Designed miniproteins, single chains. Designs and how they scored, part 15

Each design is a single chain, and the fold is of that chain. pLDDT is the mean over its residues in the fold that is shown.

## One batch from the design tools (miniprotein)

Design m490
Fold by ESMFold2-Fast:
Structure m490 (fold): chain A 60 residues (1-60)
Amino acid sequence: HMTKEEVRELAREVAKKAEDLEPEQQSKVYRFVTEALRAIDAGDVERAQRYVEEAKKIIE
């Protein structure tokens, strides 16, 4: 499992890569990133990692 800091950093990188996507795809990525950050704040790192992986699928 990733640490909270690793998930936060990956979420930032994923959000940056999404800036070149069309608005609908970008919105989906930002929603997953937002949910990942909320999960980290709630102490659920596993759930946060799953949200970041969903965002990565949209970019990749």
Scores: mean pLDDT 81

Design m491
Fold by ESMFold2-Fast:
Structure m491 (fold): chain A 96 residues (1-96)
Amino acid sequence: AREEAVEELARILSKKEPDFDELMEALGRVLGFESKEETARALQALQDLLNASSIDEFIDKLLSHPDPVALLQQVPGFTPEQAEALIEAAKRAKER
């Protein structure tokens, strides 16, 4: 379920040093991607968009943006539903 995928991603994002493979799997589940390659391309595009060098910086920049859904939709192929799910996971991670 979406709720379970969002909670798992939030748990991983809240770790000081998350495992890359675990992060990629959880991110793929939240975004609905089946391949690690597709998830990696999405993550790279997100990092480039926000000019973030760390997960903490990514979360802070995303959540401080006035319209984070519209920001994430600048990534090619990113839907409003995917953007909302990622924002929800980031908010929950920041609260942990």
Scores: mean pLDDT 76

Design m492
Fold by ESMFold2-Fast:
Parts: sequence; C-alpha cells; structure tokens
Structure m492 (fold): chain A 55 residues (1-55)
Amino acid sequence: QTSVDPVTGKTLTETRESYTYIDPVTGEEKTATSLAEFYELFQKDLERQVELLQE
C-alpha cells in the first residue's frame, strides 16, 4: 500500500508491506518488505539456482 502525506504531498511507503516468496533452492520462506525487494530476492535466487545446478 502507498499513501500520500497531505502536508508535504510526498509519497509514503507502507512499512507493513510484506511479500512472501519460497526459495527454489532450499524451500524456505523468505519475506520482503517491499515489491522491489521481492523482485530482487526472487531474481537472485533464480540466478543462484542455475549456478548451483552447474556445480
């Protein structure tokens, strides 16, 4: 969720955002506090999975 400060007009990022994602390598649940962080973690885990398969 995103809200706008009525005084300054700036966009406020919700600190209660959480995105749960399952690590494809370990099967563990990972939680991200923003959508951007979620995509970053997901991408990194996919890249790592490919590298581990070549090990």
Scores: mean pLDDT 62

Design m493
Fold by ESMFold2-Fast:
Structure m493 (fold): chain A 64 residues (1-64)
Amino acid sequence: EEELAELVARINKLIEEFEKKGYNTHGEIALAFREKQKDPEFAEMVARLGRLERESAARLAAQL
């Protein structure tokens, strides 16, 4: 939903910022992203993304 779309947009923007800072190879971007996952705020954002996906699937399943 809207919150899911916002989280995806924030992740995409983060990738663009890495490219702008000179992280031009897939390896460099992947390493920067993996280090960012050690940040509790970023980890929580990723966890929220997963919860929203599961909630959307559950709502669809309930509408039988």
Scores: mean pLDDT 65

Design m494
Fold by ESMFold2-Fast:
Structure m494 (fold): chain A 52 residues (1-52)
Amino acid sequence: SPERQELLREAMTLSSQVLSLEAKKVMGFPVDEDLLDSLRQRELELEQQVQA
């Protein structure tokens, strides 16, 4: 359905943001871990929604 396509697109965007923050953390840059966790949670929720 079109709704699934939109959810997948949003999940991919969030995944990219999470990857970027994780890369910064590994490189020793300061990262907001609360923000990272929030983005990961949102990504998971969107992925669960697209599977429904």
Scores: mean pLDDT 80

Design m495
Fold by ESMFold2-Fast:
Structure m495 (fold): chain A 86 residues (1-86)
Amino acid sequence: SLREEMQRIRDEATRLVAEVFGPEEAERVKADIDFAESYDVRDGLTLARAYLAAAELFKDPSKQKEGETVRAAADAFVAELRARAA
């Protein structure tokens, strides 16, 4: 199911973010994905995939700038969701 895929990708993203950016960032990313899912499971999945992709890119020193761009886009996406909820 879409929810099972979202949960799997969220768990993978949270684990990799913890390895690459540290546990505090992983907790924030998990909270942001859970927030997005609370509105639409598809938004949660989109955000989880984006953070997973950003963390994977950061593991390659030659792709860190691309990873920063993807991470910034993911942060902007959740910021827009939070602004619409306010």
Scores: mean pLDDT 87

Design m496
Fold by ESMFold2-Fast:
Parts: C-alpha cells; sequence; structure tokens
Structure m496 (fold): chain A 90 residues (1-90)
C-alpha cells in the first residue's frame, strides 16, 4: 500500500519514538511485502516495537534476530521477543 513507503521513510527518522511506531505499524501491514520485511529484519535497534513487528509479520527469517532480543537488557524487548517467537511457532 501507499502507507508502506511512508512507514519505510519514517524508519529513518532521528526521533526514536517515530521509528518505533513506524516499525510496529509496518509489522501489521507488511505481511507478504518483501521490502518491508527486509527493512524490519535489518533494524539493529533494541526496540520492543521491532520485536512486536517481526512477530506480526510471522516470517521465520526473524527467528535469529528475535533470539538476540531475548538477551536484551530491556525487559519489554525480551517479553516482546518471547511473544513474537510464540506467534511464529519457534
Amino acid sequence: TEKIPELLELLKSEDEQVRAKAAAELGELAKDNEEAIEALLNIEEDLWEVAYALGEVGDKRAVPKLEEFLKSKDEKTREAAKLALMKIGA
């Protein structure tokens, strides 16, 4: 959709909250959109919204990244990663 290109640009924002919200929305809209899925997989930031987005997409390519998030110092990111892995079936 037209909204996906806008969200991809928002992932580049200097504002962490803007990037986080864009990642979460992109996860909900990006199922079957390869460009958006690849963009989410390439986010290196420790944000719970990224873990959530990867769980919503449900792509098994996210499993290694979600396993990294399980080791996060941020409890919210760890919880989001656990839920995402459960949704993916990993």
Scores: mean pLDDT 82

Design m497
Fold by ESMFold2-Fast:
Structure m497 (fold): chain A 64 residues (1-64)
Amino acid sequence: PHMSGEDLRLMFEASKKGIKTAEEARKAGDLDAAKAFEKLDGIMDELSRAVDAAIAKGAERKRL
């Protein structure tokens, strides 16, 4: 997933109103902010997987 500067602006504006999650944004009727938060969640999941892969590769090198 890719985030634009507009996605970041939408999340920032939502945070000023106390909206911190995609679920809160949907409850407030801000569907654009909800999509931006969902994109961030996707990026965080991807980063988590990349970190796990790097740790596994590090353990593999230590066994050699």
Scores: mean pLDDT 76

Design m498
Fold by ESMFold2-Fast:
Structure m498 (fold): chain A 66 residues (1-66)
Amino acid sequence: ALPEDVLAQFEEDAEKVLEYLKENPDEELIRQTIAHVRGLLARPDLPEALRGPLEKLLEELEKLLE
């Protein structure tokens, strides 16, 4: 199981990244972040607890490219 501290840190970091990109929209940086998150989600060894947070982050990032 993924430690709660690791999951909490990931959620906090993801929120900070998303907040930064909302305030400082950079299409190239957003696309690069989307590619990175998709790469993480494609990993077979990704902890299951991180899939939901990563999928949510991906959805929010894709909305920024509207």
Scores: mean pLDDT 77

Design m499
Fold by ESMFold2-Fast:
Structure m499 (fold): chain A 58 residues (1-58)
Amino acid sequence: LTEEEKQDILNGKLSDELFEKLLRSDGGVSTFLGLGLIDEEEARKILLGVYKNQLELE
């Protein structure tokens, strides 16, 4: 992740481009979305929450 992308995540901003980038890096969320087990809104929530929490701990 770039510093700009990290700042966007910390500010609760998730663009479609950043969402796709995070989705490609996270095989688990990508797999669940592809199988229809979660929708795009849930995938966005999971990715934003996980990465934001991880960045706040670093």
Scores: mean pLDDT 78

Design m500
Fold by ESMFold2-Fast:
Structure m500 (fold): chain A 98 residues (1-98)
Amino acid sequence: MIPLPSTMSPEAQELLKEIVEKYKATVTGVSSWTREVDGAVYSYSESTFITPEGNKIVFSEDWTSGSTEGVRARPRTFSYQIFDENNNLIERGSVTLK
């Protein structure tokens, strides 16, 4: 089982697994946090992988619940960035989930 952030949704996990399998990447780091401010929940997760070629893949998912205090809901957004060994961005993508 690939180690994944505890806050990452099942849908984001499946997208991550597809990219990891495509690039044969190995996990190097996992982080997540959740904060509640003004009745709204802010959630973030990140995982970092390395490919056999030495490229770094950074995955993230973030979302925000709305609140009656005027914080606007943000839908779950899954994103990835691929960097080469010299830290140049070579690919990125994002998708809004449900």
Scores: mean pLDDT 77

Design m501
Fold by ESMFold2-Fast:
Structure m501 (fold): chain A 87 residues (1-87)
Amino acid sequence: EEPTPEELAAGAAMQRLLEEDPELREKFLEAVRAAKAGDSEKAKELATEAIEELTARALAESDADPAAIRAVAERRRDALVAAAEAV
């Protein structure tokens, strides 16, 4: 569970990209709203798409380790899917 230096760098890069992309951030909020409404399938689709878009941008625009970027992305996706299924 402890972040490695590579995961910290990947997480920081992904966080910056998310802060610079209000539309991507809105997709994450839509996933949360869908989960709150009980639309588990919609929440999963929105969360997966948002994570994939964020991951692709991090891989293209960041010098962070690609494996670390994917690991951080997978952890975030799993957390969002779990949250969607918990409602």
Scores: mean pLDDT 78

Design m502
Fold by ESMFold2-Fast:
Structure m502 (fold): chain A 62 residues (1-62)
Amino acid sequence: MEKIKLGEELIKKGKELLDYALEIGINNPANPEIKVPLSELVTKGEELIKKGEELIKEGEAK
C-alpha cells in the first residue's frame, strides 16, 4: 500500500520534470549548452514515471 502512494508521487514528479524540460527546450531551442541537461531531464522524468508505475503494480501484489 505504501508502494502505491510512493509510485503515484514518482509519476507526478516525473511528469513535472518532463514539463519543465519541455519549457526549457521551447525557450532555448538552439542552445547547445542545454542539450545534454535536457536529454538527462527527459530521461529522468521518463524513468520516474516508469518506476512509479512499477511500484504501483508491486503495491497491488501481495
Scores: mean pLDDT 74

Design m503
Fold by ESMFold2-Fast:
Structure m503 (fold): chain A 87 residues (1-87)
Amino acid sequence: SDRDLAQNAINLGQQYRDLGDQYYTQGQRGSDRDQLLSLAYSYYLSGSDGYQAAARLYSKVSPQLAQQAQQQSRQLQQQAQQLRNQI
């Protein structure tokens, strides 16, 4: 169902966000800072895409969940843009 597909997209988005956070933390400590921050940037954008997909799938099932997913997508895009300024 669209709801199940949307939940899978949320779960994927969360996994990508968590990977982004992991690489961001490693980038703060490591000698490969720029490479690790670039990976974090890419994962934040992938996470944003996951939440955006979820928002589209939720749009006809739950407008409230669609709005929440869209907000999470925008937050990850903002984090990615901020991080881009550090690379």
Scores: mean pLDDT 88

Design m504
Fold by ESMFold2-Fast:
Structure m504 (fold): chain A 63 residues (1-63)
Amino acid sequence: PVANSVEEAVAIIKEIGFPVVVRQKDGQFVQTLSELPSEEALRAEVAKLVDTGGFPLIIEKYE
């Protein structure tokens, strides 16, 4: 799945379940996200990834 907003990324991650792999469209970064303690923590983590290289984010199940 592809996310073009923080809200969309959060929804996709909640649907797939942890752990997930988040990639940027141009391959600038790849991050594995394990279970986070709250939706606020998840939103903050996604926002940091977006600040690094923007949208879209490609989100996949780790396994």
Scores: mean pLDDT 74

Design m505
Fold by ESMFold2-Fast:
Structure m505 (fold): chain A 66 residues (1-66)
Amino acid sequence: TVEGAAAVIARKAAEAPNDEQKVQIARSGLDAMVAAGYDRTALEEAVRRELEKLGVPQEVIDAALA
């Protein structure tokens, strides 16, 4: 599901050791899931929500989803 894919991406990104790697992991995961057939807009919204729940800084979320 979109929510399941977003949760996996967000968790991996949140666990990264620095903000730059959080952005890279989120972007790479999002691109990989879109390539696998997920809708980009729906996935981006779900990833944003999951990253917010995990306490990722808003600046990092905005950079990842730019």
Scores: mean pLDDT 83

Design m506
Fold by ESMFold2-Fast:
Formats: C-alpha cells, sequence, structure tokens
Structure m506 (fold): chain A 85 residues (1-85)
C-alpha cells in the first residue's frame, strides 16, 4: 500500500473535517485489508495535519487500539470519528 499517495490526498483536503474523513476512511481500509502496522503508520503520519484536540485524541485512541491488536475496536472508533466529521 502506498501511504505517500494517501497522505497527499489527506493533505490536499480543504478542511480539517474532510482531512479527518479521509484519514478515517483510509485507516479503516488498511485495517480491513489486514495491514494494522500500515494503518498505524498512516495515522501517526497524518496526525500533524490536524489542529483540533478532539480529533487528535480520537486518532490517538485509534492508534492505541490498533497497536494493541484490537482491530475491530479500532475500526469502530474510526467509523465513529468519520460519522462526526
Amino acid sequence: MDTTSLLEEIAAAPTEQERVARIASDAIALLEAGAPDVAVALLKSARPLLTDPAHLAQIDHAITLAEAGQVDQAIAALQALKATA
């Protein structure tokens, strides 16, 4: 998976809400594809593109769940984040 292309698309989003939606969608796709390490790398790389502390806290929560191997929980957290963005 090319995380550089995903990061370029996220960074190109005109609003933070759109950046959050792209981050969540891309991370969910990577987790569903069985690539949790790649999903964590994407989330960590995308984190500096966000300024809202609530969005940062949700991303940090998803990283923690994915690193703990709780893939289904990480997907659920990212789906909730995407729904509120």
Scores: mean pLDDT 83

Design m507
Fold by ESMFold2-Fast:
Structure m507 (fold): chain A 78 residues (1-78)
Amino acid sequence: MGTPEDYYNFFTSFLNDLSSRLSQEQLTSAARNLVKWFGKETPNPTQEQIDAVVKALSLYLSEEDVKEMLEILKELAK
């Protein structure tokens, strides 16, 4: 896994499966953990990889929650 498309597909598949089983609060918590994992796996992500992750998150999370995830990504991508 490493392409923007790979990350988009991984995040969408994972969050889609969870969205049918979890509350919105639990889904946001799971997304936060997934974003932290991404930051550790890809410490210097390309803008295209970041855009793919944000696009995937935006399908399942509110604008406020996506904004929180972007702040986490900014801290972990340093």
Scores: mean pLDDT 80

Design m508
Fold by ESMFold2-Fast:
Structure m508 (fold): chain A 61 residues (1-61)
Amino acid sequence: NKRVQERASERIGEAVGKKELAKKLVEEGKSFTEVADELGVPASLATGLAIRSIGDELDRE
């Protein structure tokens, strides 16, 4: 179903964008609460996105 595929692509794109922004904010010394506020998401999700972004960075290095 094309719409299901479009939804999946949008969710992946949004998740990637939030992951990069979360990483940048954490690297700037922002707290998880501040990252959550900047992204408009719960702090638990912001923490998860930041951890995954760091993991990806380690794989590149």
Scores: mean pLDDT 64

Design m509
Fold by ESMFold2-Fast:
Structure m509 (fold): chain A 81 residues (1-81)
Amino acid sequence: SPSPKLKRARARGRGLTNDGLAAEAEGEYEEGELSIEIRGQLDPEVVRREAAEKGIRVRRLEHDPDFTVEETTYEEEVEWE
């Protein structure tokens, strides 16, 4: 049988970046398109630029310089065809 193809994936995470900035993000993949929602202390222009360079669509971007993270979390859901 052919190898299974990734049909859909969703990941949600909250934590600190390498620069210590607090953020939460939700990524979705469906049929070759990767998209993301981000909320937190990250610069919106930097996020949009990096997403464009990686071929990622930004669905929602909320800049909140007062955003904080008390607990690092990560959740993932994957569907194969």
Scores: mean pLDDT 76

Design m510
Fold by ESMFold2-Fast:
Structure m510 (fold): chain A 57 residues (1-57)
Amino acid sequence: DVDALVAQLAQRGAQAGRDNALRMQKEGVADASEIDDYAQRGAAVGAHGGRVVAEQR
C-alpha cells in the first residue's frame, strides 16, 4: 500500500531528523528549538523517497 509506505518512511525520516538534531545539540552546533525543524525536514525527505519508490512500481 503506497500510502502506508509513504507514511512509514515519513515517520522514520522524522525520527532520524530528531536523532540527528539531538546529536548536534550535544556537540554544541544546534539548539533545542531546531529539533522540530529537523524532524519536519526528515519527514518530508522520507515521504518524498516513499513516493519515488512507489512511482517505480
Scores: mean pLDDT 76

Design m511
Fold by ESMFold2-Fast:
Structure m511 (fold): chain A 91 residues (1-91)
Amino acid sequence: SKEEVYEELKNLYQKVLEEKDLDELKKLATLDDKIDEILEIPKGEKSIDNILKKAVNKYFATSDPEEKQRIVKALAVLLGVEESEVEKILT
């Protein structure tokens, strides 16, 4: 379900925070305009929880494989993990 996918992504995010050093955490905390555009993140949004829920909903709402791949890439950058880890959770 979407809720299970969301919980798995949230758990992955928490694990990444535990395993990254300070410089990697600073990079993960910084969202560029391209990622914000792909994931439809409103300006000033700081809730990773809300970002993940919106990304999951957008992924399952789209039928465009290029759009799905852009969401996977954006989530991988946001979470600091490989695209394959995100794709495994979303599949």
Scores: mean pLDDT 69

Design m512
Fold by ESMFold2-Fast:
Formats: sequence, C-alpha cells, structure tokens
Structure m512 (fold): chain A 75 residues (1-75)
Amino acid sequence: EKEKEAEELIKKGNELMDEAVAEPDPQRRIELLKEAEEYYDKASELAKDNPELRQKADINSVAARLLIVGEELEA
C-alpha cells in the first residue's frame, strides 16, 4: 500500500532529522538532512492520492531543505 510506504518513509526522515539535531559536525548534519529530504520527497511521490499525507511529506521536505541552506550559508 502506497500510503503505508509513505508513512514509513516519513518516519525514517523524522529519525534522520532527530539524528541531525544531535550531530555536532556540520558536514555530517548536512548529509543527514539531505538523506531526510530524500525520504520525504519519496514519501510525497507515494502519497500523491492522499493530500494530507503528501502535505506532511512536502512540509517536512521543505523544512529539511531550509536547514541544509542554513548550514551551507554558515560555512
């Protein structure tokens, strides 16, 4: 089921986001955030038929991207 797969991908993305917040190395944080963004983007594609789930994935993907940009601008 696409929705189930999307939920699992969002969960994995959230785990990577939590790991990134705890990561003291900026380069490793960027890598974790990029992985989270990829999981959220995949979840959004799988959730095309579920607007609420797709919106959650899209919002989280944007949040991850903004954090990546913030890290890159500090470098």
Scores: mean pLDDT 85

Design m513
Fold by ESMFold2-Fast:
Structure m513 (fold): chain A 85 residues (1-85)
Amino acid sequence: APTPLEQALRALEKAIEAVKNGDYEAALRHLEVARQALSQLPPEVREKVQPLIDKAIEAIKNGDFQKAIEYLEEALKVLREILEK
């Protein structure tokens, strides 16, 4: 079974793709999956990634899709760096 870290990573990748495709409802659903997976990760990981997801959700709701992608790509980068351990 995928780990919570792998689940969060996959959900963020799907959210970025959904935003790029103009499917904002799907993007928000994938971000909720990412939030649930993050709740199972250590506090130091959550503290870095959770604010980026929250800012991305606000950006999507405000129609600032480029900014949303930037926040989600930064969150993805943080999670990928943890997998390289």
Scores: mean pLDDT 86

Design m514
Fold by ESMFold2-Fast:
Structure m514 (fold): chain A 84 residues (1-84)
Amino acid sequence: MLILSEEEKKAIKEAAEEEAKRLGYPDVEVSVMAFPGDDDVLVLVLASKKGSKKIYIGTANLGPDDDPAEVGRRAARRALEKME
């Protein structure tokens, strides 16, 4: 069980938004939350005027040394692959 701090969630959010901006989506807003009923799953919601995408990240796939910013960047890339 990985309990993410508010600081770690903020790092994921900010890194995902910066990656989206770098990929040409500067209007994307990212929300990071625990999946209701499953604390072992993070839900990232990437929202723009074109719609929203949800990315599910199993915390069991995250090591204690994983960089939250890299987690955010990877999630943004995966979400944006589905926006076209």
Scores: mean pLDDT 70

Design m515
Fold by ESMFold2-Fast:
Structure m515 (fold): chain A 81 residues (1-81)
Amino acid sequence: HMEERERELTEKVRELVAKQPEIDARLKKMFDEGVPEDKIVEFYLEEIKKAYEELGLPITATFTDENKKRLVEALKRRLER
């Protein structure tokens, strides 16, 4: 009974994780083309925003500016190395 909600959420999370390689490929292409870092970061945040909206989660309730900043920093760290 309660397992149904957890199962659906888990599957959606797996779909989000599966999109990560595609996002990384696009980010790398943008970097190679000389796109400014701020635009690359904005693209990543928009992808996260869309994913949360598809899950039916309100951005203001679930995703804080501080959490967004942490994700952005993690992304920059991956691109730099």
Scores: mean pLDDT 65

Design m516
Fold by ESMFold2-Fast:
Structure m516 (fold): chain A 68 residues (1-68)
Amino acid sequence: SKLEKIREEVLKNTEIIVELGKKLNLSKTQVISFVDREVEDLAKEYNLSPEEVEELRKEALKLVEEKM
């Protein structure tokens, strides 16, 4: 589905942001801010509902918590 593809893109981009953040010695708070901006940009591009945005944000933030 369209939402599943967007979810996979969010998670893949979140992993890239986390890895770059680690290499640049960014704080977890800074990494979270970049991830949140990515989710907001995709939400605007794909006209996602607030509920869909919140679910994607939760999954992305969970990935950050697991890796940082």
Scores: mean pLDDT 85

Design m517
Fold by ESMFold2-Fast:
Structure m517 (fold): chain A 63 residues (1-63)
Amino acid sequence: AELPDEETLRRQAEGASRAASMLFGLPELSEEDAIAAVKRAFEADANAGGAELAQAAADVARA
């Protein structure tokens, strides 16, 4: 699967972490953890949308 560039990954990671915090009442992830979660989601599904990215961030925050 093709990963987005690093700047796009960082921006999407920030959005996903914030969305997970708002939707699930979880602490926001560090930038490093959020980027890792989003990368993992894209490696599993290159077409992952905002909901899938938010869920990936939430799963890491709950671990």
Scores: mean pLDDT 76

Design m518
Fold by ESMFold2-Fast:
Structure m518 (fold): chain A 106 residues (1-106)
Amino acid sequence: SAAEREEREREARQEEAERRVKEARRRFEELEEEEKERVREEAVKKAEELLRRMLEARNSRINDPAAVAEAEKKIPKIAEEAAEAGMTPEIMEVVEEEFRRQLAAL
């Protein structure tokens, strides 16, 4: 079934993501401290921008479901970019929590 296929694909993606995160973290540790901060700031800004677009599309869901689908497809790519940039899971959690807070305030 389509649902079972999606679930298995999700598991495979999670495993791949873990490997990329480990590799990205290793490369990140080799960077100079100033470069590390710059990379983190850029990753946070990209994640914030995409999450903002996703929330905007979600609020317009009835009027533009295609925009919601496009925004959702971009989320995994931003996560990969953040991992490649050495963004820690802790920083990712802070960004996600901030958007959940904004969503709850609606």
Scores: mean pLDDT 62

Design m519
Fold by ESMFold2-Fast:
Structure m519 (fold): chain A 148 residues (1-148)
Amino acid sequence: MKKVLIIGAGPIGLEIARTLVERKREDIEVILVDIDEALAQGIAELFRRENLPVEVLAASAEEALRENPDIDVVVIVAGTPVSLEAVRAVAALRREQNRPDLLVVVVGENLSDEQIEELRALGADAVVPASTPAEEVVDLILEYLKKQ
């Protein structure tokens, strides 16, 4: 089973998680993570009511990655300071676990060219604007997973 970790349970992360599960082209496990426990609990109840098989965790990016070392794809939905910390944590995990196959996608709002370059230098494989349709982000993930 392939595993996709989405960091950031706001509207963008929620739409990516929903779209990925609804497409179900492969045996994919989706984990959605947010540091806000109340938000995570509310979204977990929503997905349960909608019968969507998305696991929702109240955790930091680093905690979620430590508990899920078999992740194939990480999607980071965040502004610059949080994105930089999360990308550093994922890049460190990739090195420590010898996981050059781990895909890192960053979805960010109002990122400058300089910020995009910094995210790529820190280990992001793809950086896309938050205005990107969820379907396009999911297509990128599914195409990567087919090559594994």
Scores: mean pLDDT 78

Design m520
Fold by ESMFold2-Fast:
Structure m520 (fold): chain A 86 residues (1-86)
Amino acid sequence: MSMLEREKEEKKKKDLEEGNRLLKEADELMDRAIDLYLQDKSKAQELAREAAELATKAAKIYEQVGDDKAKIAQGIAAGGEVLAEL
């Protein structure tokens, strides 16, 4: 049991680090998409799609580890999808 619990904790830490990285990248892409929306809608929509994909991956990781950041990542994913369709 203790060895299996250690493996789960190490995996959770690694998954959280990856989730945090993906969420940061998604947030940065979303900021760029918003900034470009009135200047280059096509480019803004592309960045918004990329942000949504990264945020979706982050949300899945956070859900698996039980981190509340899953809701934040889900919000960015939804916002990115909406912005990409506008």
Scores: mean pLDDT 82

Design m521
Fold by ESMFold2-Fast:
Structure m521 (fold): chain A 76 residues (1-76)
Amino acid sequence: MLIEVSNNEYENGKVTAKVKVTSDEGKEYEAEFTVDRSPESIRRALEVKLEMAEAGVLDEETREAAERALAALEAR
């Protein structure tokens, strides 16, 4: 299994996050989301973050970066 996670923090009022998981069976899960201040974009970001957690990504910095970006969008 191969797990690749990257997050870009808040830029120009938006945040972009990418997660890619490849199983030993060759099945790939890829999620990329860009969020703004809209409730729908925020909800999608949370859903992708939960999917990352379910995929077993153990990266506290990635989780913290996503939380900070989401909080910044909500605070505006």
Scores: mean pLDDT 55

Design m522
Fold by ESMFold2-Fast:
Structure m522 (fold): chain A 94 residues (1-94)
Amino acid sequence: SLSDAEAYRAAAILGLAVALVETRKHSTSPLAKQAAELLSQAIDAVNAGKYDEAIELARQAKELLEASGDPLAPDGVRLVDSAIETLEKAKELA
């Protein structure tokens, strides 16, 4: 069986990956493209056990999505918020 820490880490990676895919899928703005890069870096940070860095990168991605004016940004923002909540739980359990 997975430990709770392993389960929340896996859920955080999945949440960030879904946010990344949706951000890339329909983004045409430079800010949304930068947000996608930050989400990719957040996944790398989680894989390295750097939860604080991952949370900071995800928060920066959210701010860029909110500033982008992209019509799909609200969907990306909701997914990033869910990923941040999961990352905070993963950090608590680590």
Scores: mean pLDDT 84

Design m523
Fold by ESMFold2-Fast:
Structure m523 (fold): chain A 102 residues (1-102)
Amino acid sequence: PVVIDDPDLENQLIKGLREIWESLSDEERREMLDKLLEEIRERVARVKSPEAAEGLKRQIKTLLMGLLNLSPEEAEELADLALSDFDAFEAKLRAKLDEILK
C-alpha cells in the first residue's frame, strides 16, 4: 500500500471517491461495497509487515471517508477494526451503509 501523508493529496482522493459514490445507484453502491470488502479481506490476509499494515489502514481510512462520508475518527476506528477483527469490521460497515441508504 502507498502511504499518503500529504493532507492535500488525501483531500483530493476523498473528494474523488465521494464523486464516484454520488454517481452510483443504491444497488451499485451495495455491489461496490461487496467488492471492496472482498479486496480489503484479501489485502489484510496478505499483510506481512507493520509498514504494510499502517499503509493499508491509511488506505481503508481514506476510502471510508470518501465513499461513506465518515468522520476521520469513525474511519480510523473502522480501519483499526479491519486489521484486528475483520468480521466485526464487515458487520459495522454494512450497518453504516444501510443507514446511509435510508
Scores: mean pLDDT 75

Design m524
Fold by ESMFold2-Fast:
Structure m524 (fold): chain A 96 residues (1-96)
Amino acid sequence: LVKKGEEYTEEAISLLRSGAETGLALDGIRVAGHYLNYSINYYLSAKDYDGAREGIERLRETVEELRPQLTPEAYEVAMGMIDAGELILDNGIASS
């Protein structure tokens, strides 16, 4: 579960970077959002809440790193994806 959480976090980061580099930032963000959701759910199943928060923070840091390469629209969508991840984690913890 934790290993799958880590794998999906790495895939999400890879998709954000690739999307920004190829001019497909919005598509990269959309797919990265799905992998972030998968990562969070694996961490929640393991009750590894710190691992989930670390994964979300790594994606936030990646978005900020890539910010100069993103349009304002793409940046806003990416931050919305991260905020949605935080809500999924917080709801999952509250339901535990």
Scores: mean pLDDT 83

Design m525
Fold by ESMFold2-Fast:
Structure m525 (fold): chain A 55 residues (1-55)
Amino acid sequence: MKAEEERLEENRAAAKKTLEWIRRHRPEEIVMSDEEIEALLDKSYAGQLAYRRRL
């Protein structure tokens, strides 16, 4: 089944979409460059995956 791969892709897309929405409607809440945000997303996402794999 491809459910796991689809779920991971969906989560990544959702996170990016949420950040883009915040940037459009509430830019004052984001005090970081686009590159820094992408780096944090990658690190946070990897951390979440590692945590979930331990469960």
Scores: mean pLDDT 63

